# Ledger of designs, part 24: designed miniproteins, single chains, continued (2)

Each design is a single chain, and the fold is of that chain. pLDDT is the mean over its residues in the fold that is shown.

## One batch from the design tools (miniprotein)

Design m4853
Fold by ESMFold2-Fast:
Structure m4853 (fold): chain A 98 residues (1-98)
Amino acid sequence: EKAVEYLKQGELAFARGDYDKAIEYFKKAIELLPKDSVERAYALLLLGEAYMKKGDYDKAIEVFKEAIETAKQVPDPVAAEALISRAETLLKEIEKKK
């Protein structure tokens, strides 16, 4: 599945510290994933983390807020809560850095 391959490529780029390539792949995955999917919320979370690593805190905040809204649409309440909690924790970390 093309979206899953983009997610994997983005995660590999992120692990190597290539945050620009990670951002590119995560954006491509997000475009292909259903709006209420756990995978889309997860991809948005990773995209926000990649922006944080670049120091682009305004973009990271925007993306984490979208990750939270997407996670609220996820039918699995356990997965939704985990994604929301992670995004909220990362938003607090940005506040400490600004």
Scores: mean pLDDT 85

Design m4854
Fold by ESMFold2-Fast:
Structure m4854 (fold): chain A 70 residues (1-70)
Amino acid sequence: SLEEVEEKAKKLLEEFEKEASKLSPEEQAEKAREIINEVEELAREANLSKEEFEELLKKLEKELLEIIKK
């Protein structure tokens, strides 16, 4: 379900935020790419609608950028 994918994405973001301060900008970008790829796969497996998928990715990208900017 969308809720399950969102919960998994939240956990990935929380783990990334904890580690981000220890990573170089290049390593942060690589980790963010890995998180996006994992969430995209989870969304495909959950058979999300196009609208749900686009909303999820938009929120994910926003949260990743906020972590990187800190």
Scores: mean pLDDT 82

Design m4855
Fold by ESMFold2-Fast:
Structure m4855 (fold): chain A 65 residues (1-65)
Amino acid sequence: MARVERAVREIKEEAARLGLKVEVRYEGDTLTVTFEPSSVTKDVALALRFMAVGFEAGLSVRVEH
């Protein structure tokens, strides 16, 4: 549980740092992150960061917009 809470926190903090609003859902082994893309560069950076956080937590990550 703590690892999931940490991953959710890191994702939300990263999004806040970039000025983006995100919604994070945890279901089974999958962490789903939903956000509205604003640019290709930001979208790629966020997707890679969210995937890295999920990988470190041992979770599958799904990015939606």
Scores: mean pLDDT 70

Design m4856
Fold by ESMFold2-Fast:
Structure m4856 (fold): chain A 90 residues (1-90)
Amino acid sequence: MEELEKKLRELHAKVRELVEKAAKAAEEGDYEKAIEYLEKALETLKEAAKVAEELAKTLDEEEAKRLLEAMKKALEDAKKLLEEAKEKLK
């Protein structure tokens, strides 16, 4: 449990770092680099979702549901940001 929580925290920190780098690249007009960072962030979020699913098996039903819903929303938000960045390159 603690090990899964630590992995999830580390993955979330990595996602935040990648999103921040993507935002900076976009601000500089480097949308290709922004897309690259967002794609890496999405892959890291997919890994975090798998860890969250495993962690959810050790949690109460309500906490498990909240965690999984939060991860689903984060993945949808990340896909939306990636789509928007790709539109800027066209």
Scores: mean pLDDT 79

Design m4857
Fold by ESMFold2-Fast:
Structure m4857 (fold): chain A 119 residues (1-119)
Amino acid sequence: SPADEVLAELREFIANIDTLTKEELIQKLRELSDRVLALLEEAGVDPEFVARIKALTDRFIEAMEAGDVAAAKRISLELSSVIGELLARTDDPRLKEVLRAFHRAVNLAVQKLEEDAAA
């Protein structure tokens, strides 16, 4: 299914995150974010939640591109809150796995950005 493919790609991204350049990290996050948002729309998730996640992921990627660690951390916390609200309202176990994997991917991207900034 499309959800199984996105979940596999998110897990591969998480497993290989430490091997990625900043440019590769940002590109893969952009592609994965677009695919997660498409899955949420296809699954009939509330358009308001889809719009909120999209706005936060767009701002997160902008902060990552700018190397703004403080902004990336703040936006990731806002995104975590919205994902948490959606997880509480979702009964589809596969969508829950995708949302949890996406949340983990975002948090690990922030960690890598912070580590690269400290080096």
Scores: mean pLDDT 87

Design m4859
Fold by ESMFold2-Fast:
Structure m4859 (fold): chain A 59 residues (1-59)
Amino acid sequence: KKEELEKRIAELQKELDSLMTEYDKAVAAGDQEKADELSRKIVDLEAEIHRLRAELKQV
């Protein structure tokens, strides 16, 4: 139960790290359209991670 939540959080964090790296690159390159697209994906992933972490902490 707890390990399954931790595993899913870890997978989503990997995806988030990848998107944040791409976001930083887009911002540095002045690619506003790419930055906006990545920002939306980051917000969605952060919300999912936050939800799963809240479940994990209520153990």
Scores: mean pLDDT 82

Design m4860
Fold by ESMFold2-Fast:
Structure m4860 (fold): chain A 76 residues (1-76)
Amino acid sequence: DAEVARQTELFRRIGELAERVRKALEDGLITPEQAEEIMRLLDEASRAVTAGDLDRAEELIKQAEEKLNEAIEKSK
């Protein structure tokens, strides 16, 4: 079942990215406000996966990754 496999993979990516956000916040690489913004995108992505909008979920995960990388760069 390709749909179930894709949903499982997207949930895994969301979880991995959420853990990266948590670690970056604990290491002082991003602010609580930046972490909250990125986590909101991941929450939206999770809702999109649950709704079956997998293309939207992938776009939201990409936005969250870009925001995390940008936040880390701005912390330099």
Scores: mean pLDDT 85

Design m4861
Fold by ESMFold2-Fast:
Structure m4861 (fold): chain A 65 residues (1-65)
Amino acid sequence: EAGRAAWAAGDYDAAYEQFKKELEKNPDDLEVVGRLAAAAMHAGKGDESRKYAEKAIELTEKYVA
């Protein structure tokens, strides 16, 4: 997928944008949310990274109820 390709290339800004698009298609995809948080962190977007990390926790809790 496009987000993984950008991540593998070290282009964290592009990875962030592509993972956002992937999340729109699959809102409950824990892997995509986690990678989006990591890409935001590597791109220097600390606030966005925290936001998506919190979303990943919320999605994880949804599956353990």
Scores: mean pLDDT 76

Design m4862
Fold by ESMFold2-Fast:
Structure m4862 (fold): chain A 85 residues (1-85)
Amino acid sequence: MEAGDNALKNTARYNELTRKAEEAFKQDIERAVELAKEALKAAEEALRYFTELGEQTPLSRDSLLAEGQALYDAARKFYEELAAA
């Protein structure tokens, strides 16, 4: 399913961008904030695709929504913490 593939791709992108932001924070706070913002966008896209996948798989809808929401909440918190530093 296209939505499932897109959810996984955006989750992987979120993880990679978060890792890069953490590494950048040691050397360049401005770059770390920009990377965290991109990670937040990837988490927003992942949540959207998890929602679409949930509509196609009603038995797993609540679990998929919870997974996508948890990614978004984590990404938003990470971005807010770095932007406040």
Scores: mean pLDDT 83

Design m4863
Fold by ESMFold2-Fast:
Structure m4863 (fold): chain A 55 residues (1-55)
Amino acid sequence: SLEEKVQEIIDRMLKEIDKVYEEISDPEELAKKILEIGDKAVAEIKALLEEAKLA
């Protein structure tokens, strides 16, 4: 379902953020990486919504 696919994207995003918190000590670099991860997740969710409307 759409809800399950969205949840999988959110779960992956959170796991990637957790890894970045462990790997990056610089707060500014950390913030930039978190924003990149978030932007990717939002783009994937938007793509799923477009796909669901066209199906």
Scores: mean pLDDT 83

Design m4864
Fold by ESMFold2-Fast:
Structure m4864 (fold): chain A 68 residues (1-68)
Amino acid sequence: AKVVKKSDTEYTLLLGDTVLGTATKVDDTKVTINFEDFNISLDGVIDKSTSDLYLKETNILLGKVEKV
């Protein structure tokens, strides 16, 4: 998936042209991920050295954070 930075506190999760959900910044390395179709909130972590977003509990890579 692709992660697009919309603001200083908000990111959009994309799979191709499909919006999977949003992530809201908690601090420099932590986000809360909300999946649009599933009404599920999960903890995410941003690796500042790689700009990769991971699910905290599973360590699944969601994508690289891209600045618009």
Scores: mean pLDDT 72

Design m4865
Fold by ESMFold2-Fast:
Structure m4865 (fold): chain A 91 residues (1-91)
Amino acid sequence: DPAVEALDKGEQYFKEGKYEEALKWYRKALEIDPNSARALYLIGLAYEKLGKKKEADRYLMQAAVGNHLDTVRPLTREELARALDKLFNAE
């Protein structure tokens, strides 16, 4: 599955701290599967790591709202809870 492969490559770069490269692969996954809540969530996390809070919040919100449309790699309950916590419980 090309979308899953793109997400896995992005996650590898994210773990290496290469957040801009991770974003490129997550965006590629989103181009292949526009309903990918996981791609939106991971893009949001990458923007958070880059200090881009407004972009992070936008993508995390889209991931939470669109999660029910993702049939490839939907967010886990823990990932969805983290996304919602970051959006609504910002200190």
Scores: mean pLDDT 75

Design m4866
Fold by ESMFold2-Fast:
Order: sequence, then structure tokens, then C-alpha cells
Structure m4866 (fold): chain A 68 residues (1-68)
Amino acid sequence: AKVTLTVKSPEKVVLKTDVPGTLTKPDGTKIELDGKPLEMSTVELLESTLVLDGKKIDLRTDAKIVLE
């Protein structure tokens, strides 16, 4: 799966995926990913579960990190 994380600040990150998927937040809220950039807090992202193309993504190994 293709994932890009753009770090805008230590507290703000933009998640972009090349394929559709679902982000499940710690509170159980699900966000459908359609390839559009999603801005969120770094803490919330790290505590969330990302599934792309039916596969769970490890953001430590599978994400391209870009500093803004």
C-alpha cells in the first residue's frame, strides 16, 4: 500500500493514500479514505488503525514521511 505522511508541525500531520481505505480513530470513529489529503493530530493518527486495500498498514515501515 502507498501512504504519505506530511509533517506540518509536531502536532499536525497530513495523511494521503494512493488507494482507498479506512482510518479508525481511538474513539471508534471511522473515516473513509478516497485519496484526498486528511489533516489530523499526530497523536490521533498514531493511536488510529489504518487499513488500505484490506491490509493493516504499519505507519513506521510502510509510510513515506515528508517534512513541510
Scores: mean pLDDT 76

Design m4867
Fold by ESMFold2-Fast:
Structure m4867 (fold): chain A 63 residues (1-63)
Amino acid sequence: MEFTGEQLEALRATLADGRYRTLAELSAATGLPRPAVSRLLALWEAAGLAEYSAAAGGWRAVP
């Protein structure tokens, strides 16, 4: 799946405050469907840019 620069920037900006965000919130912010956001977040997690917490129920930027 191809991601636009706007979608990548929207995801980055939404995570920039370091708070945990749900897939639904990130989907709304990027305009991407939840499975696409999940794939992008998995790539960012592999790169050390984002992390998932089951306890928090969402994703945040790595500090």
Scores: mean pLDDT 79

Design m4868
Fold by ESMFold2-Fast:
Structure m4868 (fold): chain A 92 residues (1-92)
Amino acid sequence: ITPEVAAQEKADTLAASPVIIEDAERLLKELRSQPPTPEKEQLIADYERIIEEARQVLADAKAATTPEQVFDANVRLALVEIRLAIAKKAYE
């Protein structure tokens, strides 16, 4: 694990995190524009958590100074992406 690899992974995480946040925020806005149902309220809560986690990953990635911190942020971003994909399927 080289400093160059860690720098690239940090750059990738910083680029991907805002895209995931924007996607989740757009879907949350669409859900909130529709009539409320118990199922929709649960999906809204799921999207809100995904946005919170993605924002925390972005903040941690920006603050990361070690390869280990960069790797941790990258792994957590991948998990957030998986959760977003699951929530999207539940909405469809």
Scores: mean pLDDT 81

Design m4869
Fold by ESMFold2-Fast:
Structure m4869 (fold): chain A 58 residues (1-58)
Amino acid sequence: GATLRAQLREISRLSGDGLRTALLRLLKDYGVSWEELLAEARALGDERLAAEVERLAA
């Protein structure tokens, strides 16, 4: 939802292990799947973030 998308915007500036750690925390805190997280990243229009989510989910 709106809160998850706002958190994704905030962490979008991170890369590598920092981004991975932040994404894993969002999965746990919001109880969402990688597929749901990817859908929210794509909804933001942030192709770099979406690509990183896909890479980490693989």
Scores: mean pLDDT 79

Design m4870
Fold by ESMFold2-Fast:
Structure m4870 (fold): chain A 66 residues (1-66)
Amino acid sequence: SMLEEAIARLKEVVEKNKDKPLSEVIQAVTEEARRAIRELKEKGASVEQINELMKAAEDLITEYAK
């Protein structure tokens, strides 16, 4: 699904930026999440799907910060 692909890309962004400071990881994840939200909205995604993507991004940042 589009949502599963978007979440997978967020996970890839975290993995690619693991060597960077937390602030840069947050920036990279935030930028990718904004891009994915725009793409999902353009393709007619529901508010629930967008909220799930936002929650996934939040959870990834929280997990990385620990």
Scores: mean pLDDT 82

Design m4871
Fold by ESMFold2-Fast:
Structure m4871 (fold): chain A 60 residues (1-60)
Amino acid sequence: LEKLREELLEAEIEEALYRMQASIAKLAGDEETAAEYRAKAEEARERAERLRRELERLEA
């Protein structure tokens, strides 16, 4: 349970960091790097969603 909570927090932090990196790249005019970080942020978001559902099942 604690491990899943920690993994969820890590995934949420990763999503936020990748979104920030994507914004920085976009401001710098690096559209390819911005797209890459947006994709990584989406993967982190999906991982967080799966972890939330797993925690809900275990804590129900």
Scores: mean pLDDT 83

Design m4872
Fold by ESMFold2-Fast:
Structure m4872 (fold): chain A 73 residues (1-73)
Amino acid sequence: MEKELAEEFIKRLEENKDDLDAVGRILQEVARALREGKLTPEQAVEVFKKISELLKTDGAKGADLDAIRAALA
């Protein structure tokens, strides 16, 4: 169980939450980690939960978490 990688993604997202381009790139890294087997789908869900909470400060401008989840499913 690697919470460290998921926590790192969450921190980076919090720092870049105003920059949707950077957020998109970070989400791409999450997808790559899943493909590489460094993250399980369960761990990716944990990251997405935190992203949703962080985006509340911006009013969930994009809130495309479902689209990312659909792509991973």
Scores: mean pLDDT 65

Design m4873
Fold by ESMFold2-Fast:
Structure m4873 (fold): chain A 75 residues (1-75)
Amino acid sequence: PEELVQKAREYMLKAREAYERGDYETAANYFKQAADLFEKAGLTSAAKLVYRHAADYYRKAGQPEKAEEFEKRAR
């Protein structure tokens, strides 16, 4: 599980770098990858929180259908 958590943190950092430069689609994709890894690690609460971040950035990227998918995964 620790390897999955470390990889998730790497994707979280890449997501931050992407949204800081205004690349919301890339940021959303990295948050999704991080959330998937937290879920595989059994960290369900962390995964749900990060899926909410993915949803927020998909919405900012103009992708409301993807945003709705990840909002549902966050519940």
Scores: mean pLDDT 87

Design m4874
Fold by ESMFold2-Fast:
Structure m4874 (fold): chain A 78 residues (1-78)
Amino acid sequence: MKEKVKPLIEQLKDKDPEVRLKAAEELGEIGDERAVEPLIEVIKNDKDIEVRVAAKKALYKIGTPKALEAIKEAESIE
């Protein structure tokens, strides 16, 4: 079991929304700040609401100032 974060970050770009959702959830559980920028990308570009919600929840769990700032930006999108 080498490097858990890197393969999950790659899975955030998978064509299958189920794979992306699972990756976002696991990245939030791990809490590694390396996931913050990839999760921000998901919130901005992903078309599936469930995946975006999972990414937002993951950023809350990671809780860095950068992650919290990204959540505020996502919440201001109408």
Scores: mean pLDDT 78

Design m4875
Fold by ESMFold2-Fast:
Structure m4875 (fold): chain A 95 residues (1-95)
Amino acid sequence: GALQERIEALRARAEALLAEARELLRELEAALAAGDEELAAELEEKLKELIEELLKLARELMELAEEAGDKDAVLYAIGLILRAIGLEIELELLT
């Protein structure tokens, strides 16, 4: 039904955002290693925005998953929150 279609769409979007965040993190590590402070600052801001989007999406996914009684989607949403926190910790340790 429509609720399951929305859950599947949010999961796909979350996977895309996670892939983008990991790529931005690698680019940030490279910029920092090169001493490119201007690029590093830009990438840090983009990563912070992406992490906020990921957390917002995880909360929406959690609400929909709970409404649907979809335990697998609930666990996936919890996993997204933990991955987003991990990205915040990695970012803080780099900067």
Scores: mean pLDDT 88

Design m4876
Fold by ESMFold2-Fast:
Structure m4876 (fold): chain A 92 residues (1-92)
Amino acid sequence: RKEEGELHLALGIIAEVVGDYETAKRHAERAIELLGEDNPVALTVLGRAYLGLGKPEEALKYFRKALELTDPSDTELRRVIEEYIKEAEEKL
């Protein structure tokens, strides 16, 4: 179950790299179902998919939730999410 969720995260990231944001969204949603709605990495991937689909308001919602759920000591993930928040805000 955990391995399946991690595989969906990896597939979502690959889909984003190749510009297939609809596929990325589906994999991110499946990862959230399998890993939990409080998984900040899965929420960040879902936010990126929405950003790629031209939905910056929805992307911001998921990025902000991901940031709130991210461990304060995970400085790299926090920095990445903050950059995506800035990018989404610039597209509003």
Scores: mean pLDDT 83

Design m4877
Fold by ESMFold2-Fast:
Structure m4877 (fold): chain A 66 residues (1-66)
Amino acid sequence: SMEEALKKVEELEKEALRAHALGDYETAIKYLEEALKLAQENKLPEELIKSLERGIKQLRAILEAS
């Protein structure tokens, strides 16, 4: 269901935040990419999809600058 997909995306975002806090940007990106795929497959709100895409882009920029 959409509700179950939203909860899973929230959990994946939480795991990405933990990885980010530890400086593990590659793992954070992987969690956000899983969340994005789930959001797209379940047609979750466009605002959430855009937020996930922005987060991935920002983390990739940090990784490239490191």
Scores: mean pLDDT 88

Design m4878
Fold by ESMFold2-Fast:
Formats: structure tokens, C-alpha cells, sequence
Structure m4878 (fold): chain A 69 residues (1-69)
């Protein structure tokens, strides 16, 4: 709901700082966050697009944001 949508927007903002991710790929990651995907799942999807380092960074971003609420 609204809280997941807010998390998805925060994840989208962070993902835009990653040079290896396109806007379309960022939208896919944000949609997964809104659907309730785990940080691991989001990291794996990012790794498919931009490799393991970006995947690991994206996973940590989602972990941090979810830990805050």
C-alpha cells in the first residue's frame, strides 16, 4: 500500500545514482519493492541487469530502507 509505494520511490531514487541501471530497469526494481519482494530478490534482479556489484549494493539499499520501516 502507501508505505510500500514510498519505499519503492526511495529505492528508485537510490537506483538512479547507479550508472549501470536504466530508467526501465529501475522501474522494474521499484515494482518488485512495491510487490513486497525481499532485498535478496531485488539484488538478484539488479545483478541480472548490471552485474554482481550493483546487485549487492542494491540489496543493501533495500535492506537499510526496510529496516527503517
Amino acid sequence: AAARKALAEEVRAYARTFPDLTDEQIDRLAALVEAGATPEQIGEEAAKFAGPLTGKRMRRVVERLRARA
Scores: mean pLDDT 79

Design m4879
Fold by ESMFold2-Fast:
Structure m4879 (fold): chain A 77 residues (1-77)
Amino acid sequence: SELEKARKELVEEAKKQGKNDVAEKISTLLDELAAAPGATDDFVVAVARGALNLIKQGKYDEAVAFVEGALAEVRAA
């Protein structure tokens, strides 16, 4: 699936940078987002790719906050 591909790329990038804790945190948040009612597969994939882009820039706290924000928006709807 596109989500599993995006997750794998994100986890591998974070681990490459020595950020295993960030990889685990975001992977868990993506599982929660995918399970949330109203979250489309396309939306979850877009969120995963956005988080990956932030990780590639070394913006770890921003990457976590980005996924947490997406989850909060879906849960508030």
Scores: mean pLDDT 85

Design m4880
Fold by ESMFold2-Fast:
Order: sequence, then C-alpha cells, then structure tokens
Structure m4880 (fold): chain A 60 residues (1-60)
Amino acid sequence: KLSDEEKEAAQEAERAAARALATGEVTTPEQAFDLGVRKFSELSGLSEEEAREALEKGLG
C-alpha cells in the first residue's frame, strides 16, 4: 500500500520521533507518535489523517 518513497519517509519520521523522546523534546510515546505523524505527513505529502492511519496499520 505504501510506496518505497513513503516507507523511507516513515522510517525518517520514526527516527525523528525516537530522537525527540531520547532528548526529552517529548515525554510520552503518544507525543512521539504525533510528532512522527506530522513529520511523515511533511515528508510524504500525505494528510495528517492519512499519515496517522498508515503508521497505525503498520508499514511493516
């Protein structure tokens, strides 16, 4: 369902969310997930709703 480009964008978004948690920029997994959704939306061009759905269903 996701293209290889969208999968790469999702991986980058996941890394950004993980770094934000590690540095204390966000303090909960839910906040990290929301940051990841926004980052994935920005990188892929999907809406925030579409990005959230794709990440929730699991890209892998």
Scores: mean pLDDT 76

Design m4881
Fold by ESMFold2-Fast:
Structure m4881 (fold): chain A 90 residues (1-90)
Amino acid sequence: SAAEGARRAALEAGLSEEEAEEAERAVREGDDETIMRVFRKVALRRGREEFEKQLEELIKNGSELEKKFAEALRNEDYKEAAEYAKQLQA
């Protein structure tokens, strides 16, 4: 069912069992606001997990510049990350 699918998606994204239960209930009850909130959080966590995995790979296997770029991104130093990105494209 759609409700069961919502619960599974939340759990697979690493949300708590309480959040997964809330997602299942929201789908069952037709609570669009809660559905949108939970699924935005699922999408954000999935995007962050993939992004974090890419950063870890650059830190382990990248060049010296790629490592500095990845570390700046992990620290949310976007200005510094942008400068390293320009150097990587040169």
Scores: mean pLDDT 74

Design m4882
Fold by ESMFold2-Fast:
Structure m4882 (fold): chain A 75 residues (1-75)
Amino acid sequence: MKKEIEFGKKLNEEVSKLRELIREAARHGDTELVEEGVKALNDIAKRLKAGEPLEDIVEFARKTIEEMEKRLAEL
């Protein structure tokens, strides 16, 4: 129960960060990166609905954020 609350909080933080990265990609006119970010948000929602372990969903979100940050740094 406590670990689930911590992972839920972490997932919410990662989702917020992902939304900020999508906004930043839009400012740079990178429509492809915006689409990838939106797809990742949809994938997170699908994984949550499917009852996947929160730990795995957090890892997926973190990896996506890292990839988006790297691509934004190359702009």
Scores: mean pLDDT 80

Design m4883
Fold by ESMFold2-Fast:
Structure m4883 (fold): chain A 57 residues (1-57)
Amino acid sequence: EEKKKELLKLIGEILRLIGDRLEVERDPSLSEEEKKARLEEIDKKIKELREKIKSLE
């Protein structure tokens, strides 16, 4: 089913971004300011993807 395929793709993108988020949090080369900025960008993208999932309902 087309909607289920789209949902799986969006979920996959969210999981990738969560992985990126964890890598940023654990990166000792980044300052706290840099970590905060990158985490905010990733969290924004995750929110956008979650809204897309809601729109498929």
Scores: mean pLDDT 82

Design m4884
Fold by ESMFold2-Fast:
Structure m4884 (fold): chain A 93 residues (1-93)
Amino acid sequence: SYRKKAEELEKLGEEFLKKGDNRRAALAYAEAGYYYLKAGDYKKAAELAQKALELDPNNPHAWYVLGQAYKGLGDDEKAKKAFAKAEELLAKF
């Protein structure tokens, strides 16, 4: 299930963070957020996307997950700002 995959990736992110591997922790948290989003758990999706962005603020995927999570929560202004950040980062390469 998407939720089980999200929980496995969240745990993987925690293990990388514990070992000081912030880059892999950020990637694992962003993917966990995506699978929570697919599971319809918008609160958890936003939480994991924010954790990813605290470790790597230049991850456009994490900003997209955050935007979709805020949209699911009904926070259209925060969703718009998160999507704008994702688009800004994608335009830089």
Scores: mean pLDDT 89

Design m4885
Fold by ESMFold2-Fast:
Structure m4885 (fold): chain A 62 residues (1-62)
Amino acid sequence: GEKTKKIVEGLIKAIKEGMPEDVLKEIIKRLVELGFTKIEDLLKEAKKLGDKELVELLETLL
């Protein structure tokens, strides 16, 4: 959905800006816990955008 796309775009930007992987993982876990998205939906969107670094990070959370 639109929320998932915006989250993925924000995560890609955070990776490019040098946010630590552990911090990114905690943000992702919190967003999933709060019901804003699902890991599977984030992974699907990241694959569509071709961001390999985010795809690899998300696969560690499955």
Scores: mean pLDDT 84

Design m4886
Fold by ESMFold2-Fast:
Structure m4886 (fold): chain A 55 residues (1-55)
Amino acid sequence: MKEINEAAKKAIEAAKAGDRKEAEKYKQLVTELSGNDPVIGRIVEAEVEKALKEA
């Protein structure tokens, strides 16, 4: 979970900075580290989209 949390944080930080490409990269890393867990993937997707809208 530690590695997944770090990747998720980086995805959200990139999204807040308006860097959609970097956010997508870390979002994909979360998917890989979680074994394609749909619940974790959906949560991170929502957080990233929210941050991008506020950027």
Scores: mean pLDDT 77

Design m4887
Fold by ESMFold2-Fast:
Structure m4887 (fold): chain A 106 residues (1-106)
Amino acid sequence: SVTVSPASVTVKEGGTAVITATATNASNLAWYKQREGEEPQLLVLNGSQLAEGVDSRFSASGTANNATLTISDAKLEDTAVYYPLAIGKDGKPVWGAGTTLTVTSS
C-alpha cells in the first residue's frame, strides 16, 4: 500500500505545499494531479523527473519508498487532489490515497 501525508492541506496563493508518500517495496513512484471532472495529469515520473510541460513550481525528491512532492508559489489552479502511484518490484501499479490541496486567494 501507499500512504500520503497530509490527507488535506490549505495554503495561500504564493505559499508552499509539501506532500509526502510512503510505500513499501516500490521500485518507482510517480505523482499525479487531478482536478474535479478532469483526467489525471502526470506531474512527476521516476521519483524526481518533471513530466513534459509541467511548471518548475513543482518539484519532487526522495525515493520510491519515501517521496516528497513540493508545490512552490501556489496558484489557484493548483487546487486539486494529488496522488502518488507506486510501481512495485513486480511491475504492479498501486495508487496511494490522495492529498487534497486547497489554494486560497491572498
Scores: mean pLDDT 85

Design m4888
Fold by ESMFold2-Fast:
Structure m4888 (fold): chain A 59 residues (1-59)
Amino acid sequence: MAEELRKAAEELRKKAEKYLEEAKKLKEQGGDPLEVQFLEGMAALLEGVAALLEKKAAK
């Protein structure tokens, strides 16, 4: 129930954080800017979904 939604949100946030970390390292190493944007976009999407799940769980 609410705890399951919070756990799911936490897992999504951790995954988003890993995508941001990977994007940051790629950016520092002069990697493909499109790949960096894709990873940052994925992280933003996962954070958005996590926020929605947290909002639902907080009720």
Scores: mean pLDDT 81

Design m4889
Fold by ESMFold2-Fast:
Structure m4889 (fold): chain A 81 residues (1-81)
Amino acid sequence: SDSLLDELRKLALQLIASTDPAEAERLGQQIRDVLIQLGFSQDQADRMVQNIASLRNSSPDDAAASVDLWVATLGAILRSQ
């Protein structure tokens, strides 16, 4: 649903901005939970969270653009099912 995709975008941006390891773990788990609710496997969710966390090495604008592309891609996958 659009509301779950909006939640994923928000959580991903919070994860990228997080400097607290405990907060990052909590946000990563929330992202996994939403992805599993959307029908993705645990392995797919784990890989996506790792990819999002790697965006911490990007500029904020590049990270935001990558998150927007990721969410758009998930939306397209869900509409094709």
Scores: mean pLDDT 87

